# Ledger of designs, part 82: designed miniproteins, single chains, continued (5)

Each design is a single chain, and the fold is of that chain. pLDDT is the mean over its residues in the fold that is shown.

## One batch from the design tools (miniprotein)

Design m18839
Fold by ESMFold2-Fast:
Structure m18839 (fold): chain A 72 residues (1-72)
Amino acid sequence: SSLDQTIENAKEALEQTEKEFKEGKISREVAMVRLMSILTEAELLVKKEPDNEKAKELFEYVKKKMEKFKKE
């Protein structure tokens, strides 16, 4: 579905952000700003489609990634 594609694109953006940070191409602060943007989009998807388990999983996944970035 188009929603599944939106979720997949968000996961790819998240992965690309992590790769660029690990390669030293972006700062931790830039990575955090990008993750915050993705988190906000995921939260809006959950509000639009509260019964969609994939949207909820995306939101929790991004939250966990942000917590790890704070501890590293």
Scores: mean pLDDT 81

Design m18840
Fold by ESMFold2-Fast:
Structure m18840 (fold): chain A 65 residues (1-65)
Amino acid sequence: ATPEDVLFFARRLAELSGVEILASDEEVLKIAQEVIEKNPDLGPFQAASLVLGLLYRRGLARPRL
């Protein structure tokens, strides 16, 4: 998976889940790169799910109000 693919799917998952990503695309790409390096066997969609979860735990994503 590429960081750009992971960003694309993370944005898509957020839209489908009613979640607002508060982080910039640059910050999401940085986290995506870290997730890909630690989890090379994950596809872009699975990596995106992990990234979205990390953003949520860090207070960088929340439910849309």
Scores: mean pLDDT 84

Design m18841
Fold by ESMFold2-Fast:
Structure m18841 (fold): chain A 75 residues (1-75)
Amino acid sequence: DLDEGVARVQGGVLVATAKQGDITGLEDAINKMIKQGFEKIAAETALRAYSEAPEDKRKELEDLIKKAKQILKDL
């Protein structure tokens, strides 16, 4: 099991990286968190990364965001 504290720290790094315009590996990292049982942290991280990413990069994240919103709705 991934420690919740570690998942939150990893999420913060992903958000900071997305804010800089680098979304490389974001979807894979979020999917890994989901698989490891941290669905809420993964979904919240994806939504925050999307909101902070440059507008041109947000279009590449739309499917991931639909997945994140569905996870939060189902929790």
Scores: mean pLDDT 81

Design m18842
Fold by ESMFold2-Fast:
Structure m18842 (fold): chain A 109 residues (1-109)
Amino acid sequence: DRLSKAQQLADKAILAARRGRELAQRGDFGGAVAMLSAALTAAEGAAKLDKELGATAFRTLTRALGEVRDLAASDPRAADSIDALLRRARELYDQLTKEVESRRRLEEA
C-alpha cells in the first residue's frame, strides 16, 4: 500500500513534469509553472514514502525544469519562477541522493 502510494505520487510527478514541458513548448509559461509546482509537491510526497521512487521523480523533474528554464530565457518572470523551482528541486534531490547512499552503506556494514 505505501509502495503503491509512492509509485502513484512518482508517476503523478513525472506526468506533471512532462505536461509542464509541453505547456512551455507552446509558450504557456504560467501553465508550465503551475504543472511543475504540482510535480514538485508530488515528488516530495513520493520521497517521503520511498526514497528510490522519490529520487527517480526528482531526476525527471530536475531535467524538465532545466529544459523549461531554457525555453523561458526570454521571459524574465517565468525564468525567475522556474529558477526558484529548480533550486528547490536540486536541493531536495541532493539531500535524497545522500540519504539513499547512506542507506546503502549501512546495509553493506
Scores: mean pLDDT 86

Design m18843
Fold by ESMFold2-Fast:
Structure m18843 (fold): chain A 92 residues (1-92)
Amino acid sequence: MKVTIEVYVDGELFERWTGEFETAEEIKDAVLQAIDRAFARGYARVSIVLTAETEEGGELVKKAADDLANEYSEQVVHLQTVSLQSALLFQA
């Protein structure tokens, strides 16, 4: 499933790319790698926006976002899901 990942730091676009994912786990791994890249450049607050092109992709995105918020509950300070899109805010 195609999912667009957008990474924002201080309200500015840091990275944007579209990948093909078969599982929520692959989306989670991609998000964590993006967070690691932002933190490595000294950003302490990172917003991730995940957008799917289909309802099936939207369910994978929602599951990945929910799993990230549960597994990294002290770092994920905000989670919002609307239709085919989930937004996560990570704080170091």
Scores: mean pLDDT 85

Design m18844
Fold by ESMFold2-Fast:
Structure m18844 (fold): chain A 87 residues (1-87)
Amino acid sequence: NRDRFAALVLGAGVHALLGDSETAVELFERARSLSTSEEARRYLRLGIEAARKGDSEKAVEYGLEALRHEVGEDEAERVRKLLQSMQ
């Protein structure tokens, strides 16, 4: 579940950076359904809104904040490094 949450947020960030906002939104919505943290869910809602607007930088930023609150800072840093390697 935690690994699944992180994988969904990573996938959403990847698709947002590729300009595939529809898939990014879908993956963020799936991550939100798995979330047990109110703070993570708030950031995922912001990430969904950013992805819908095509704001890939903010979508990634909000996704990473959701990861930090849901699964912790170490996993958020791991995902951040993976997403930065695509830029």
Scores: mean pLDDT 86

Design m18845
Fold by ESMFold2-Fast:
Structure m18845 (fold): chain A 70 residues (1-70)
Amino acid sequence: SKKEKALKIFDEFEKKARELGLPTGPGAVLDPAKVKELMKEFYEKMKKENIKIASTPVAEFYYNLSKKKK
């Protein structure tokens, strides 16, 4: 389904984002340029699957991460 494909794309992207230090905690240092590049790739992959993004990739990243843990 559309949601299953979105979650798979998001799961792969989440692993890469974690290597950059996402989700951020106190004292975490992020390179905004590298984060922007990952977000751009995420948007392009989602668009290729005809999945509309209602929120920013960061918001969807945290939302889906919390859902997977629960």
Scores: mean pLDDT 61

Design m18846
Fold by ESMFold2-Fast:
Structure m18846 (fold): chain A 75 residues (1-75)
Amino acid sequence: MLDMSKLSPEAQQRLLEILREIQERARELLEVHGWSEEQVAEEIIALLEQRAAEETDPRLKAALDQLIEELRRQL
């Protein structure tokens, strides 16, 4: 499981904002666009990879990388 306690309060807030955006996008793709769960997971991974590449906080980047690895294991 992702251990958020190792992140600064600022990094925790940014991670929660990213997760909220991901959840909203997943819901939109499933409910509005009729995508499969597999297609949605692949899109979420791509979005997380883009966000991780743009992230300057190394601990938050590591947390995003861990989340990407976990999602890939579910595919």
Scores: mean pLDDT 77

Design m18847
Fold by ESMFold2-Fast:
Structure m18847 (fold): chain A 76 residues (1-76)
Amino acid sequence: APLPSAELADTLARIGQAILAGNVEEAEKLVRDYLEKLGKADQAEPVIEKIRAAVEAGNREQAIVTASKALMDAAA
């Protein structure tokens, strides 16, 4: 599998930090901004809904995994 770009790696780290800090709004913004840069803004809402659902369930690890997979797949 291709290694993540520096921009992808930085974005994933920031999303993880935001989710762990309970700052879901920043995590959502980072997901939207990154997907918009890739021309895939239409993919943002389904990913954000899954992240929000995982955080609401108390599963922060699942939220981070969901964001990471979506952004890695979009960047590939």
Scores: mean pLDDT 82

Design m18848
Fold by ESMFold2-Fast:
Structure m18848 (fold): chain A 71 residues (1-71)
Amino acid sequence: GATGAGGLAAGAGAAAKDAGKDDEQARESHRIGAEVAGIKGEAVRGGGTAEPADSETAGLAMQAAAEALGA
């Protein structure tokens, strides 16, 4: 995807929604992360799925927050 103002606006919107719907966001992020981990591992899809990949999502969230706060 593209980065920039659109990403920052989307991050802010997601954060606002997350305040009320943290569970939905967490579930979706975990599912996607587990799937991506499985693909990256590829040697053992089950093993990849058993491992949480939330660190990548957290990294992206921190970057979006830093851009939003960027002074």
Scores: mean pLDDT 51

Design m18849
Fold by ESMFold2-Fast:
Structure m18849 (fold): chain A 90 residues (1-90)
Amino acid sequence: SPERELVAAYLREAIEALRSLGEFEVAEEVEKLLEKFEAAKTPEEMIEAVKEFGKVVIEHLEKSDDPNKELQIKHEEELTAWLIELIRAA
């Protein structure tokens, strides 16, 4: 579906952003979750993969010393919610 392709594109962009920042370990972890998303056969499995992806990114942000981490966490939570709604609309 177009919605599924759009969700996958956003997950890939997030992985590339992490790699660009030198965050190779977390990028590898969430790449496996993208693989789970792409292998998913039901909307429920897709939603679970997206939730796990967001959780891993948020956990990484919480461990950072970035003074803007609270804003980054909020943006990640909002993105995760939007991607889940895209899956539900499909």
Scores: mean pLDDT 87

Design m18850
Fold by ESMFold2-Fast:
Structure m18850 (fold): chain A 92 residues (1-92)
Amino acid sequence: SLIEQLRKQLLAEAERLLAGMTPAQKEALVTRWMDELFDNLLQGKKPVLTRDQMVEYQAVILYLEPEQDNPVALMLRQELRKVIEDALKELA
């Protein structure tokens, strides 16, 4: 399906982004999107994602994927995944 193709492209771009980043840059990326997510939730705003922002969201999800025992990381992964899924459905 088209959505599966877009998902694979997004994953590949996110993996490439992460491979080029230092640990400090990865932490900064997580902090930036965590702050943005909480700010949007607090203000009742619906995020509108660019392609680059979707790649960054997917990179954060991948980075946090090993954090199974961290409830904040689990919550962040779920919320970011939901936003990506909604964006991909609108593009397909």
Scores: mean pLDDT 78

Design m18851
Fold by ESMFold2-Fast:
Structure m18851 (fold): chain A 78 residues (1-78)
Amino acid sequence: GPKTVTTLLVEGENGKLKYTLTSVDGEVTSVTRETLEPGEFLEPGTVTQPASGLSLELAKALAEATGGKILSEEVEEV
């Protein structure tokens, strides 16, 4: 099925973070988190984790819960 890349920019206590969610048929296959602007208790750098059985909707909710407010969302079919 179609491969989709969803990019979320979030801002909270950890600073500004960019989440890149790769999904196939609505299921997230990988999550990449990049630090754009560091906050007080930041995990530095870029982290990519494999994901299985995580819906795109749940992944977005987790990004908002851990990263703060969603400032922007961009979706591209790959």
Scores: mean pLDDT 71

Design m18852
Fold by ESMFold2-Fast:
Structure m18852 (fold): chain A 132 residues (1-132)
Amino acid sequence: MVEIRPATEEDLDAITELLNREYKNVRPPLTLEEVRGLLRAQRAGRALVLVAEEDGEIIGVAIARLLSPTTALVVALAVDKRYRGKGVGRALLRALIDELRARGVTEVLYSPVTEAQRRLFERAGARAAPLP
């Protein structure tokens, strides 16, 4: 069974590898220090980092930063390609938005990288971040 839970320092390497694999050619590679910074922000109440785990393996991650007490930006949503089409991304995004809303967030922004991600975010009630 797939479990969705908050990320810990023990997930650092797995999260970094998954993000760099799934976002290859979309963004620059993420460093361990950048991912560690997100985990520090989560402990400070300024970010949420949720992972999807199956049989001790991290198969998905969703990350949001709080821009204000009422506004959050989804920074990343990545699912291992072997587990796509099984609703893991939808479950991660729903859990992320529900937790943000429980904390008083009323506006969830995202930066779309694919049409599939755009549709997923729109169905979950998030809106595209304004340019630049």
Scores: mean pLDDT 77

Design m18853
Fold by ESMFold2-Fast:
Structure m18853 (fold): chain A 98 residues (1-98)
Amino acid sequence: SLDKLIEIVREKLEKAPDAQKPLLEKAIELLEEAKNTSDPEKRRQLELEALMYALKAMLAQGPDETIKFLEEVIPHSSPLVQRMLETALENIRSYGPG
């Protein structure tokens, strides 16, 4: 659900440090473009690009915030994007602060 992805990213934007806000704002713009796109392939490409921008912003905030973000967005992502995010989640969990 693109609406749920937009909701999650907007919540992260509200609480984000100023340095990460431009990346999260770009992610929201791309998700809104995806929502208004009738082409399923372009919609998936925009969704993926948006979540990569959001992921960059979350990674800058540390592994715990990134893990929480990925766990929230994965259930609402398209199947291809979900698989890519699940791989990112496993990588972050394996190399977290320990």
Scores: mean pLDDT 84

Design m18854
Fold by ESMFold2-Fast:
Order: C-alpha cells, then sequence, then structure tokens
Structure m18854 (fold): chain A 63 residues (1-63)
C-alpha cells in the first residue's frame, strides 16, 4: 500500500549489489525504512531515506 508508492518512486532495481552480503545489507536497510513507514505513514520521509541509502551505495561503488 504505502510501500507500493515508495517502490514506484525508488524501486530496488536502482541498486546494483555486487555480492550476496551487499544484497543482505541493502535489504536490511530497506526493511528498516519500510518499518518506519508503517509506524509513521510518511511516504516522503521513506523516499528520502531511500535516496540516502542509494547515495551511500553509489559512493561505496566509487570507493
Amino acid sequence: KKREEVEKRLPLAFFDPKSLEETREILQEVRRIHAELEKTGNVDEAVERYRELLKRWEERQKA
């Protein structure tokens, strides 16, 4: 429901994990974002946290 709206704006397909461990780490962070979304109902906040996560992984790829 609210999760579907966040996924439409920032689908997991934007992530490019190189390993199973990276995939697990990304999924853990995404689950935490979804848990907060369920508690607060704030879709915009959830989208912003997704962008922060995506930027962090983009920087990690550059390192």
Scores: mean pLDDT 68

Design m18855
Fold by ESMFold2-Fast:
Formats: structure tokens, C-alpha cells, sequence
Structure m18855 (fold): chain A 79 residues (1-79)
């Protein structure tokens, strides 16, 4: 998957999150981006057009879910 390849390129440590919940992963990414977990979750859900199951494992994300996450990160990355 091209979206998964891009996620792994940007976050080489993603392997340690594969068995973690989306809630934990969102918390980690939000901290890295300097935003609240709710801000990242809302932007990702907006791009998906549906709510996220925060108990779902990171490794179970579809290509479309990963693509939406990458877009959410890009929109919130204002370094």
C-alpha cells in the first residue's frame, strides 16, 4: 500500500504501535504535532467522513484510513 509505505517512511517507529489502539497512537501523534488528541481525532474523522473505533489496533487500518491520517497530519503540521 502506497499510504502505508508513506506512513512507514514518515514514522519508522510505527512498528512498535501496530498492536496498540488507535486511541494510544492518536495520543502519541498529537503530542508530537503539538495539538490535542481530540484535534487530531476530529480532523482524521472529518477526512474519513465517519467516526473512528479508538479500540481498533493500528495494524488493522485500511489504506484509506492511513491516507486520511496522513492528510490530517499534513493539515495540522504547522512547524
Amino acid sequence: SSSWQELRRRFPFIGVFMDKTLGEFIGFLADMLGVSPSTLRREWERLMGRPLDLSKKVGSLSDEEVAALLQAIDRLSSQ
Scores: mean pLDDT 86

Design m18856
Fold by ESMFold2-Fast:
Structure m18856 (fold): chain A 88 residues (1-88)
Amino acid sequence: SLEEAREEFERALAAAEAGDYETARRHALRAVELLEQSEDKEEAIELLREALDRVNALAGAETDLEAQVSLSMIAILLAAAITALENE
């Protein structure tokens, strides 16, 4: 559900803020999987765009290159999911 996907994104962002990028990526992947199965594609895309904006804000504030790379990988995952849903 969209609610479960939002909860997974909040867990991903909390993990990223704590520097646990492996856990952040895992929760982000789960959120994307839930949204790809959603019947409400417009709301799924909106939630993905919101999550992408928040990840990009985190990446922009980050000074550690390894952390920037990890956040960029999550951003690419979210951007790819948006593109896939928009082309359905």
Scores: mean pLDDT 84

Design m18857
Fold by ESMFold2-Fast:
Structure m18857 (fold): chain A 90 residues (1-90)
Amino acid sequence: SMEELVEEILREIDAFIEAVKAGDRPAARAHLQRVRDLILKALEEGYISEEEATRLLELVQRMQDALDAGDREKAIEYAKELKKLVEEIR
């Protein structure tokens, strides 16, 4: 369902934040990839528009860029922004 998929995305965002706080970059990357895959699944299932998916994926890219730059604070900031937008899908 849409509700189950939204909750799974939110769990993966929280897991990303915890991995970033722990300095576990491989785990953070894995959770971020899972967030991306779940957003694409939401688009495929028709739960979000292409425009909504594009906006969410732009934040995923900013999270990736911040993670790659070692900017933990920005990675967490973008993750919280993504979490807020995903919660609005409900």
Scores: mean pLDDT 90

Design m18858
Fold by ESMFold2-Fast:
Structure m18858 (fold): chain A 87 residues (1-87)
Amino acid sequence: MVVGELLRELSIEPPEAELEELQARFPTGDAEHDREVARVVWALRRLRERGVSVEELLRALEEYLELAQVPPELAEAIRAAAREVLG
């Protein structure tokens, strides 16, 4: 299941340079939220590079947001960033 692949990618520490790039692109005004948005979007980008479809990644993201009980404001920031990065 794609959500299982997303959870595996989220267990990997992103390179700081890539994390800083994504934090600069998708600022929320909260440093902890900025880091979380960057981590999730980085994981989705990696799976897209491996050939997972945008539709499957967006579905896996929704499953993850519910499973992790992500607050609505942070969830919307992650969704917006994911749509931009995944195209």
Scores: mean pLDDT 84

Design m18859
Fold by ESMFold2-Fast:
Structure m18859 (fold): chain A 83 residues (1-83)
Amino acid sequence: SRREAELERVRRVAEEDLELLLERFKDNPEIQELVREARERLERRLEELRGRELSEAELEAELRRITAEMRELGERIAELAEK
């Protein structure tokens, strides 16, 4: 379905961002753990969204929230890397 395609697109983009963070911070165990935890949270949240009867507008809002959370993770990791 179009919904499944959109969920998969958001998952792929987020996973690519997480893989870039893993490569950039491969020698930082603390950041590696944060990225692993973020992947587990993303997977659980996407699975929860698949099980919910959401309108298109509600789905778009939830996907935008995932994008915002990924941005916040990147900012948090950047701040930790500066220490």
Scores: mean pLDDT 80

Design m18860
Fold by ESMFold2-Fast:
Structure m18860 (fold): chain A 94 residues (1-94)
Amino acid sequence: SLLDEAEALVEEFKAWLEEKIEELKTASAQEARDILAEAYEKRDEVMKRLDEIRKQMLAEGASEEELERFEELRRELGKAFDELVQTALKVMKE
């Protein structure tokens, strides 16, 4: 389903972000900048696909419960992304 596709997409991106947060523990300031740049590019791609999925869900008459779950997935993605950003910024200042 479209919601299952959104869940898979968010979980894959969150897993990638977790891997990059671990890499940041030993990264140089330049490596942290490179990771942050890649994270923004990947986030933009994921957010674009999520927007397309949401529009399709609305067009197909998705329930309020399904739309609430979709918004929860977007919040989870935002939280994970913010954690990577904060981690990278700390490395860049060291």
Scores: mean pLDDT 89

Design m18861
Fold by ESMFold2-Fast:
Structure m18861 (fold): chain A 76 residues (1-76)
Amino acid sequence: LREKLEEARRQVRESLERKPLMYKAMMVEAEGGMETMYYSSLAIASKDEKKREEYREKAREANEEARRRAQELLEE
């Protein structure tokens, strides 16, 4: 029990010693995921085919933008 707890603590410390930008990148991706889900929900709720396609496109753009922003942070 204690040995497993000590190992877990060491892993957490190693993770915290990594650049905080990695955590920031993960948060940016999570926010983009929420925006993607929002537009996807609007597409499902829409009765207009044109409006549904617009929302689907916005969902794809939001996901792509989030991945791009996260990647840029990790490149630094």
Scores: mean pLDDT 74

Design m18862
Fold by ESMFold2-Fast:
Structure m18862 (fold): chain A 101 residues (1-101)
Amino acid sequence: SEESQKVGLIEEQTRQVMLYAVEKLGMPLEDAEAIKVELSDAMIRAVIENNLSLEETREISRSAQTRLIDYLDQNPDASVAQIIDQGRKVIEELVEKQKKK
């Protein structure tokens, strides 16, 4: 289904952020997994609640990955809670941008 494709895109982009945090920044796997779970869930809810298309989902998922990796690079000492909070803000901003189209 189209919904399954949207979920798959979100899961893949969130996985890439998790892998970057573990492999490039030395984040504990348990912490990276917690971030992945929270942010993928937040993105899936935002996409479903705002009835975003598959293409819009691809665009915001990719943009969220880029912005989150940039945040991690700029804030290597950020806590799990700070990263999740920032990720939720990024998701909200990207969804609002798509709604203006």
Scores: mean pLDDT 86

Design m18863
Fold by ESMFold2-Fast:
Structure m18863 (fold): chain A 65 residues (1-65)
Amino acid sequence: APPLTAEQRNQVIDYLQGLDYRQGLHESFANFIGKEYEAAVAAGKAVTVGDLLSSAEKLHNAFKD
């Protein structure tokens, strides 16, 4: 997959913010994904949409008992 652009990152975050709002989450998926993306950029890593979605799925599963 091509590397994630800042525009594509914003689209994913906007989508996740919509989910967080509907689900009433205090610690949002969008906040987590934003931090993951910023950390990857700081480390000089290319990030794909799939990588961000995998991180969101892991976060969801961590809150699921």
Scores: mean pLDDT 64

Design m18864
Fold by ESMFold2-Fast:
Structure m18864 (fold): chain A 69 residues (1-69)
Amino acid sequence: DTSGKVALAIREARAGGDVEKLLKEIEENTAPENVPLLKTVVRAAAGDPESQAEMDALIADNKAGAAAT
């Protein structure tokens, strides 16, 4: 359950959890192609400004892609 593990990692990162441990858990339980994105998500949740900006840009792009056609 990748989605559930990502949600848990985000929650723990927000609570000041061990980011390196959470990143290792993601690497062990996620397909290699998804690891870079999920690492960015966890770092953003931990309060990294660069990762937060990357996530905001990705969310905005996704919303733009969902715009009425």
Scores: mean pLDDT 72

Design m18865
Fold by ESMFold2-Fast:
Structure m18865 (fold): chain A 81 residues (1-81)
Amino acid sequence: VQIPPVPGMDPRVLALANFLANLPSVEAARNVLKYVASQMDKETFIRTMTQVAELLKRTFPDDALVQAKADEVLAAVEELK
């Protein structure tokens, strides 16, 4: 699964969304979220990951696993607020 390039989108958001969409489980996504959170400040994490979750939900509305991973991203964002 791959999200095609979106004109005007932050390349970081697109790269993270593609990476998360291709992870085999919600647990794998949770582990990646912990790593990403350790590599950026709280405000950048919230802003970037909110956009990633929105892109995943918009692009794969019929993929239950991708939707579950996007929900995990939103849960991680909510915990940091």
Scores: mean pLDDT 80

Design m18866
Fold by ESMFold2-Fast:
Structure m18866 (fold): chain A 116 residues (1-116)
Amino acid sequence: MIDELLELLGSENFDVREEAMEKLIELGLKNPEEVVPKLVELLESENEVVRRYALRVLHAVALEHPEIVVPKLIEALKTTKNEEVKEKLKALLERLLEDPNLSEELKEKIKEALKE
């Protein structure tokens, strides 16, 4: 179940966190509509480790499904109250702009979001 894997991202055991991340990437590539919103919710976690792993999974899924992930990242950037999360979301969106496979429409949306 996806919710169990999301909890394991906060495990005290490094190997458990890495396995959970790998499985969430696989699930996110297969079912991005289900997985991506749950990962975005984890960006508001009090646990910095959970937030870091959620961002890694979101980045991996964004490379294959940018049309699903990018709008959710832009919304999270506009709504988050966490300054560290804002900085990391901006950095992730800037990295996605470097992807030659990203559509011009999505590049324009990212540039506009980063300007505001």
Scores: mean pLDDT 86

Design m18867
Fold by ESMFold2-Fast:
Structure m18867 (fold): chain A 82 residues (1-82)
Amino acid sequence: SEARRRIQEALDKLTEVMKKARELEKKGHPKAKEINKLVQEAGRLLDEAIRAYRAGDTQHALRLVEKAEEIIKKAEKLIEEV
């Protein structure tokens, strides 16, 4: 399904953002804290999306994954700016 594919793609992107955030944190970069907050929020939304999808609420899952995708894009932009 579209929801399942988008959840998996968002999880993959979040994993890459987490790796880059960890590198920035190790370097003491001031943006690391802000990026980590976005990572935590996107992770929570994806967990909720997975639960909604498993419960059969595909439309709710899609709304949650869309919010997570927006947060992931914001984190990616912050990483690109460092």
Scores: mean pLDDT 88

Design m18868
Fold by ESMFold2-Fast:
Structure m18868 (fold): chain A 88 residues (1-88)
Amino acid sequence: MLEEALKEAAELFGVSPETVRELVLRAAARASEAIAEATGVPRLAPEELLDSEALEALAATLSDEQKEKALEILSRESRRLKEELEAL
């Protein structure tokens, strides 16, 4: 799943899948750390934050306030990732 998403993103931005993987994993690491700090939940591995099943499982354990904080962080890091990919 993750590998397919990285390949699609690489084709979209005209870069190597390896370049996209590096940027995506760095963004996921930042998001995971920020979510852990803001919500108090255990920090996910970057790969787990990119797994839709793992993300869904995490969301099921969060309160509405924690979900809102997590979504704000994910939105911020997603926008930053898009800007980094577009700058390549």
Scores: mean pLDDT 76

Design m18869
Fold by ESMFold2-Fast:
Structure m18869 (fold): chain A 65 residues (1-65)
Amino acid sequence: SLLEEGIKLIKEGIENNDIDKVRDGAFLILKATGTAEKALEALLASGLDVNHPIVKNLLDSLKDT
């Protein structure tokens, strides 16, 4: 599913410090959920480390959409 692929890309991007993968993963989650609010909920539910700088930046970007 797009949601699972998006989460995988974000985790790989965080592990490898690859911002493009994080962005691609966020796009897939947004496409799967249809709204930034639901995308944010899915990310928070996925068990990502919310204290990681990349994760904080991603969550803030989704709130602004």
Scores: mean pLDDT 77

Design m18870
Fold by ESMFold2-Fast:
Structure m18870 (fold): chain A 65 residues (1-65)
Amino acid sequence: MELTGPAVSDSPEAIRRAVQELLDLIVATIESDTSLTPEEKERLIAQARRDMDERLAALLAEHDA
């Protein structure tokens, strides 16, 4: 099995950094897509931010115990 997800290193800072880098990449990809309307871009960016916030919260909650 091959995974391209963020590396785990027992560091909350590393987790936050990986999630932020993924979010930045997703947002840049959406903003660069000329086939999307401004309304679709806003919706997709909002969705990506929400998904990343939930992912970060879950990862930090697992680490905080």
Scores: mean pLDDT 75

Design m18871
Fold by ESMFold2-Fast:
Structure m18871 (fold): chain A 104 residues (1-104)
Amino acid sequence: GLEAQIREALERLREAVRTGDVEAARRAAEELVRLLRQVKDQALIRKAVDELLELAEEAVRQGRREIARILAEGAIEMSRLLKDVQTSTGYQLRAIGILIDAER
């Protein structure tokens, strides 16, 4: 199901952060956004965005600035799928903070 595919995409993103594979991060983030556009369960979308933002913050800590940027941009796009304005805005602000931290 979609939840299993989302989990697999998140696992690929975690591996890309670990290895510094920018292209793998880009492809997995694009797939995750595509999968989440098919999801109606708002709780599942929130969980995926939370995990993506945690991975982006980890990428910043590891000095994986390009991957952090890719993940933060993905999180902004995914947060737009959320119907709760406060939650969506909070995720977007957190992602913008990550983008600032990832700038050279």
Scores: mean pLDDT 87

Design m18872
Fold by ESMFold2-Fast:
Structure m18872 (fold): chain A 77 residues (1-77)
Amino acid sequence: SMIEEAEKKFEEVKERAEEAKKDPALANTGANVLRLLEEAEEFKKRNESNPELSAKNLLNTSEAAESMLDASERAHA
């Protein structure tokens, strides 16, 4: 389901961002991504009555965050 896909992507990207934060070269990107994911979690809490809307926002935010991490990792490879 979209909800399961969104939750899986969110957790994967969150773990990557937390690891990125530990690397001096990626720390700024990791911190920025974690902030975006935190905003998506806050949106989910406020929209608990609409799981589909929350899942769509969570998926979109997680995909954008993934792109930021990918770009930063490629720049430092």
Scores: mean pLDDT 86

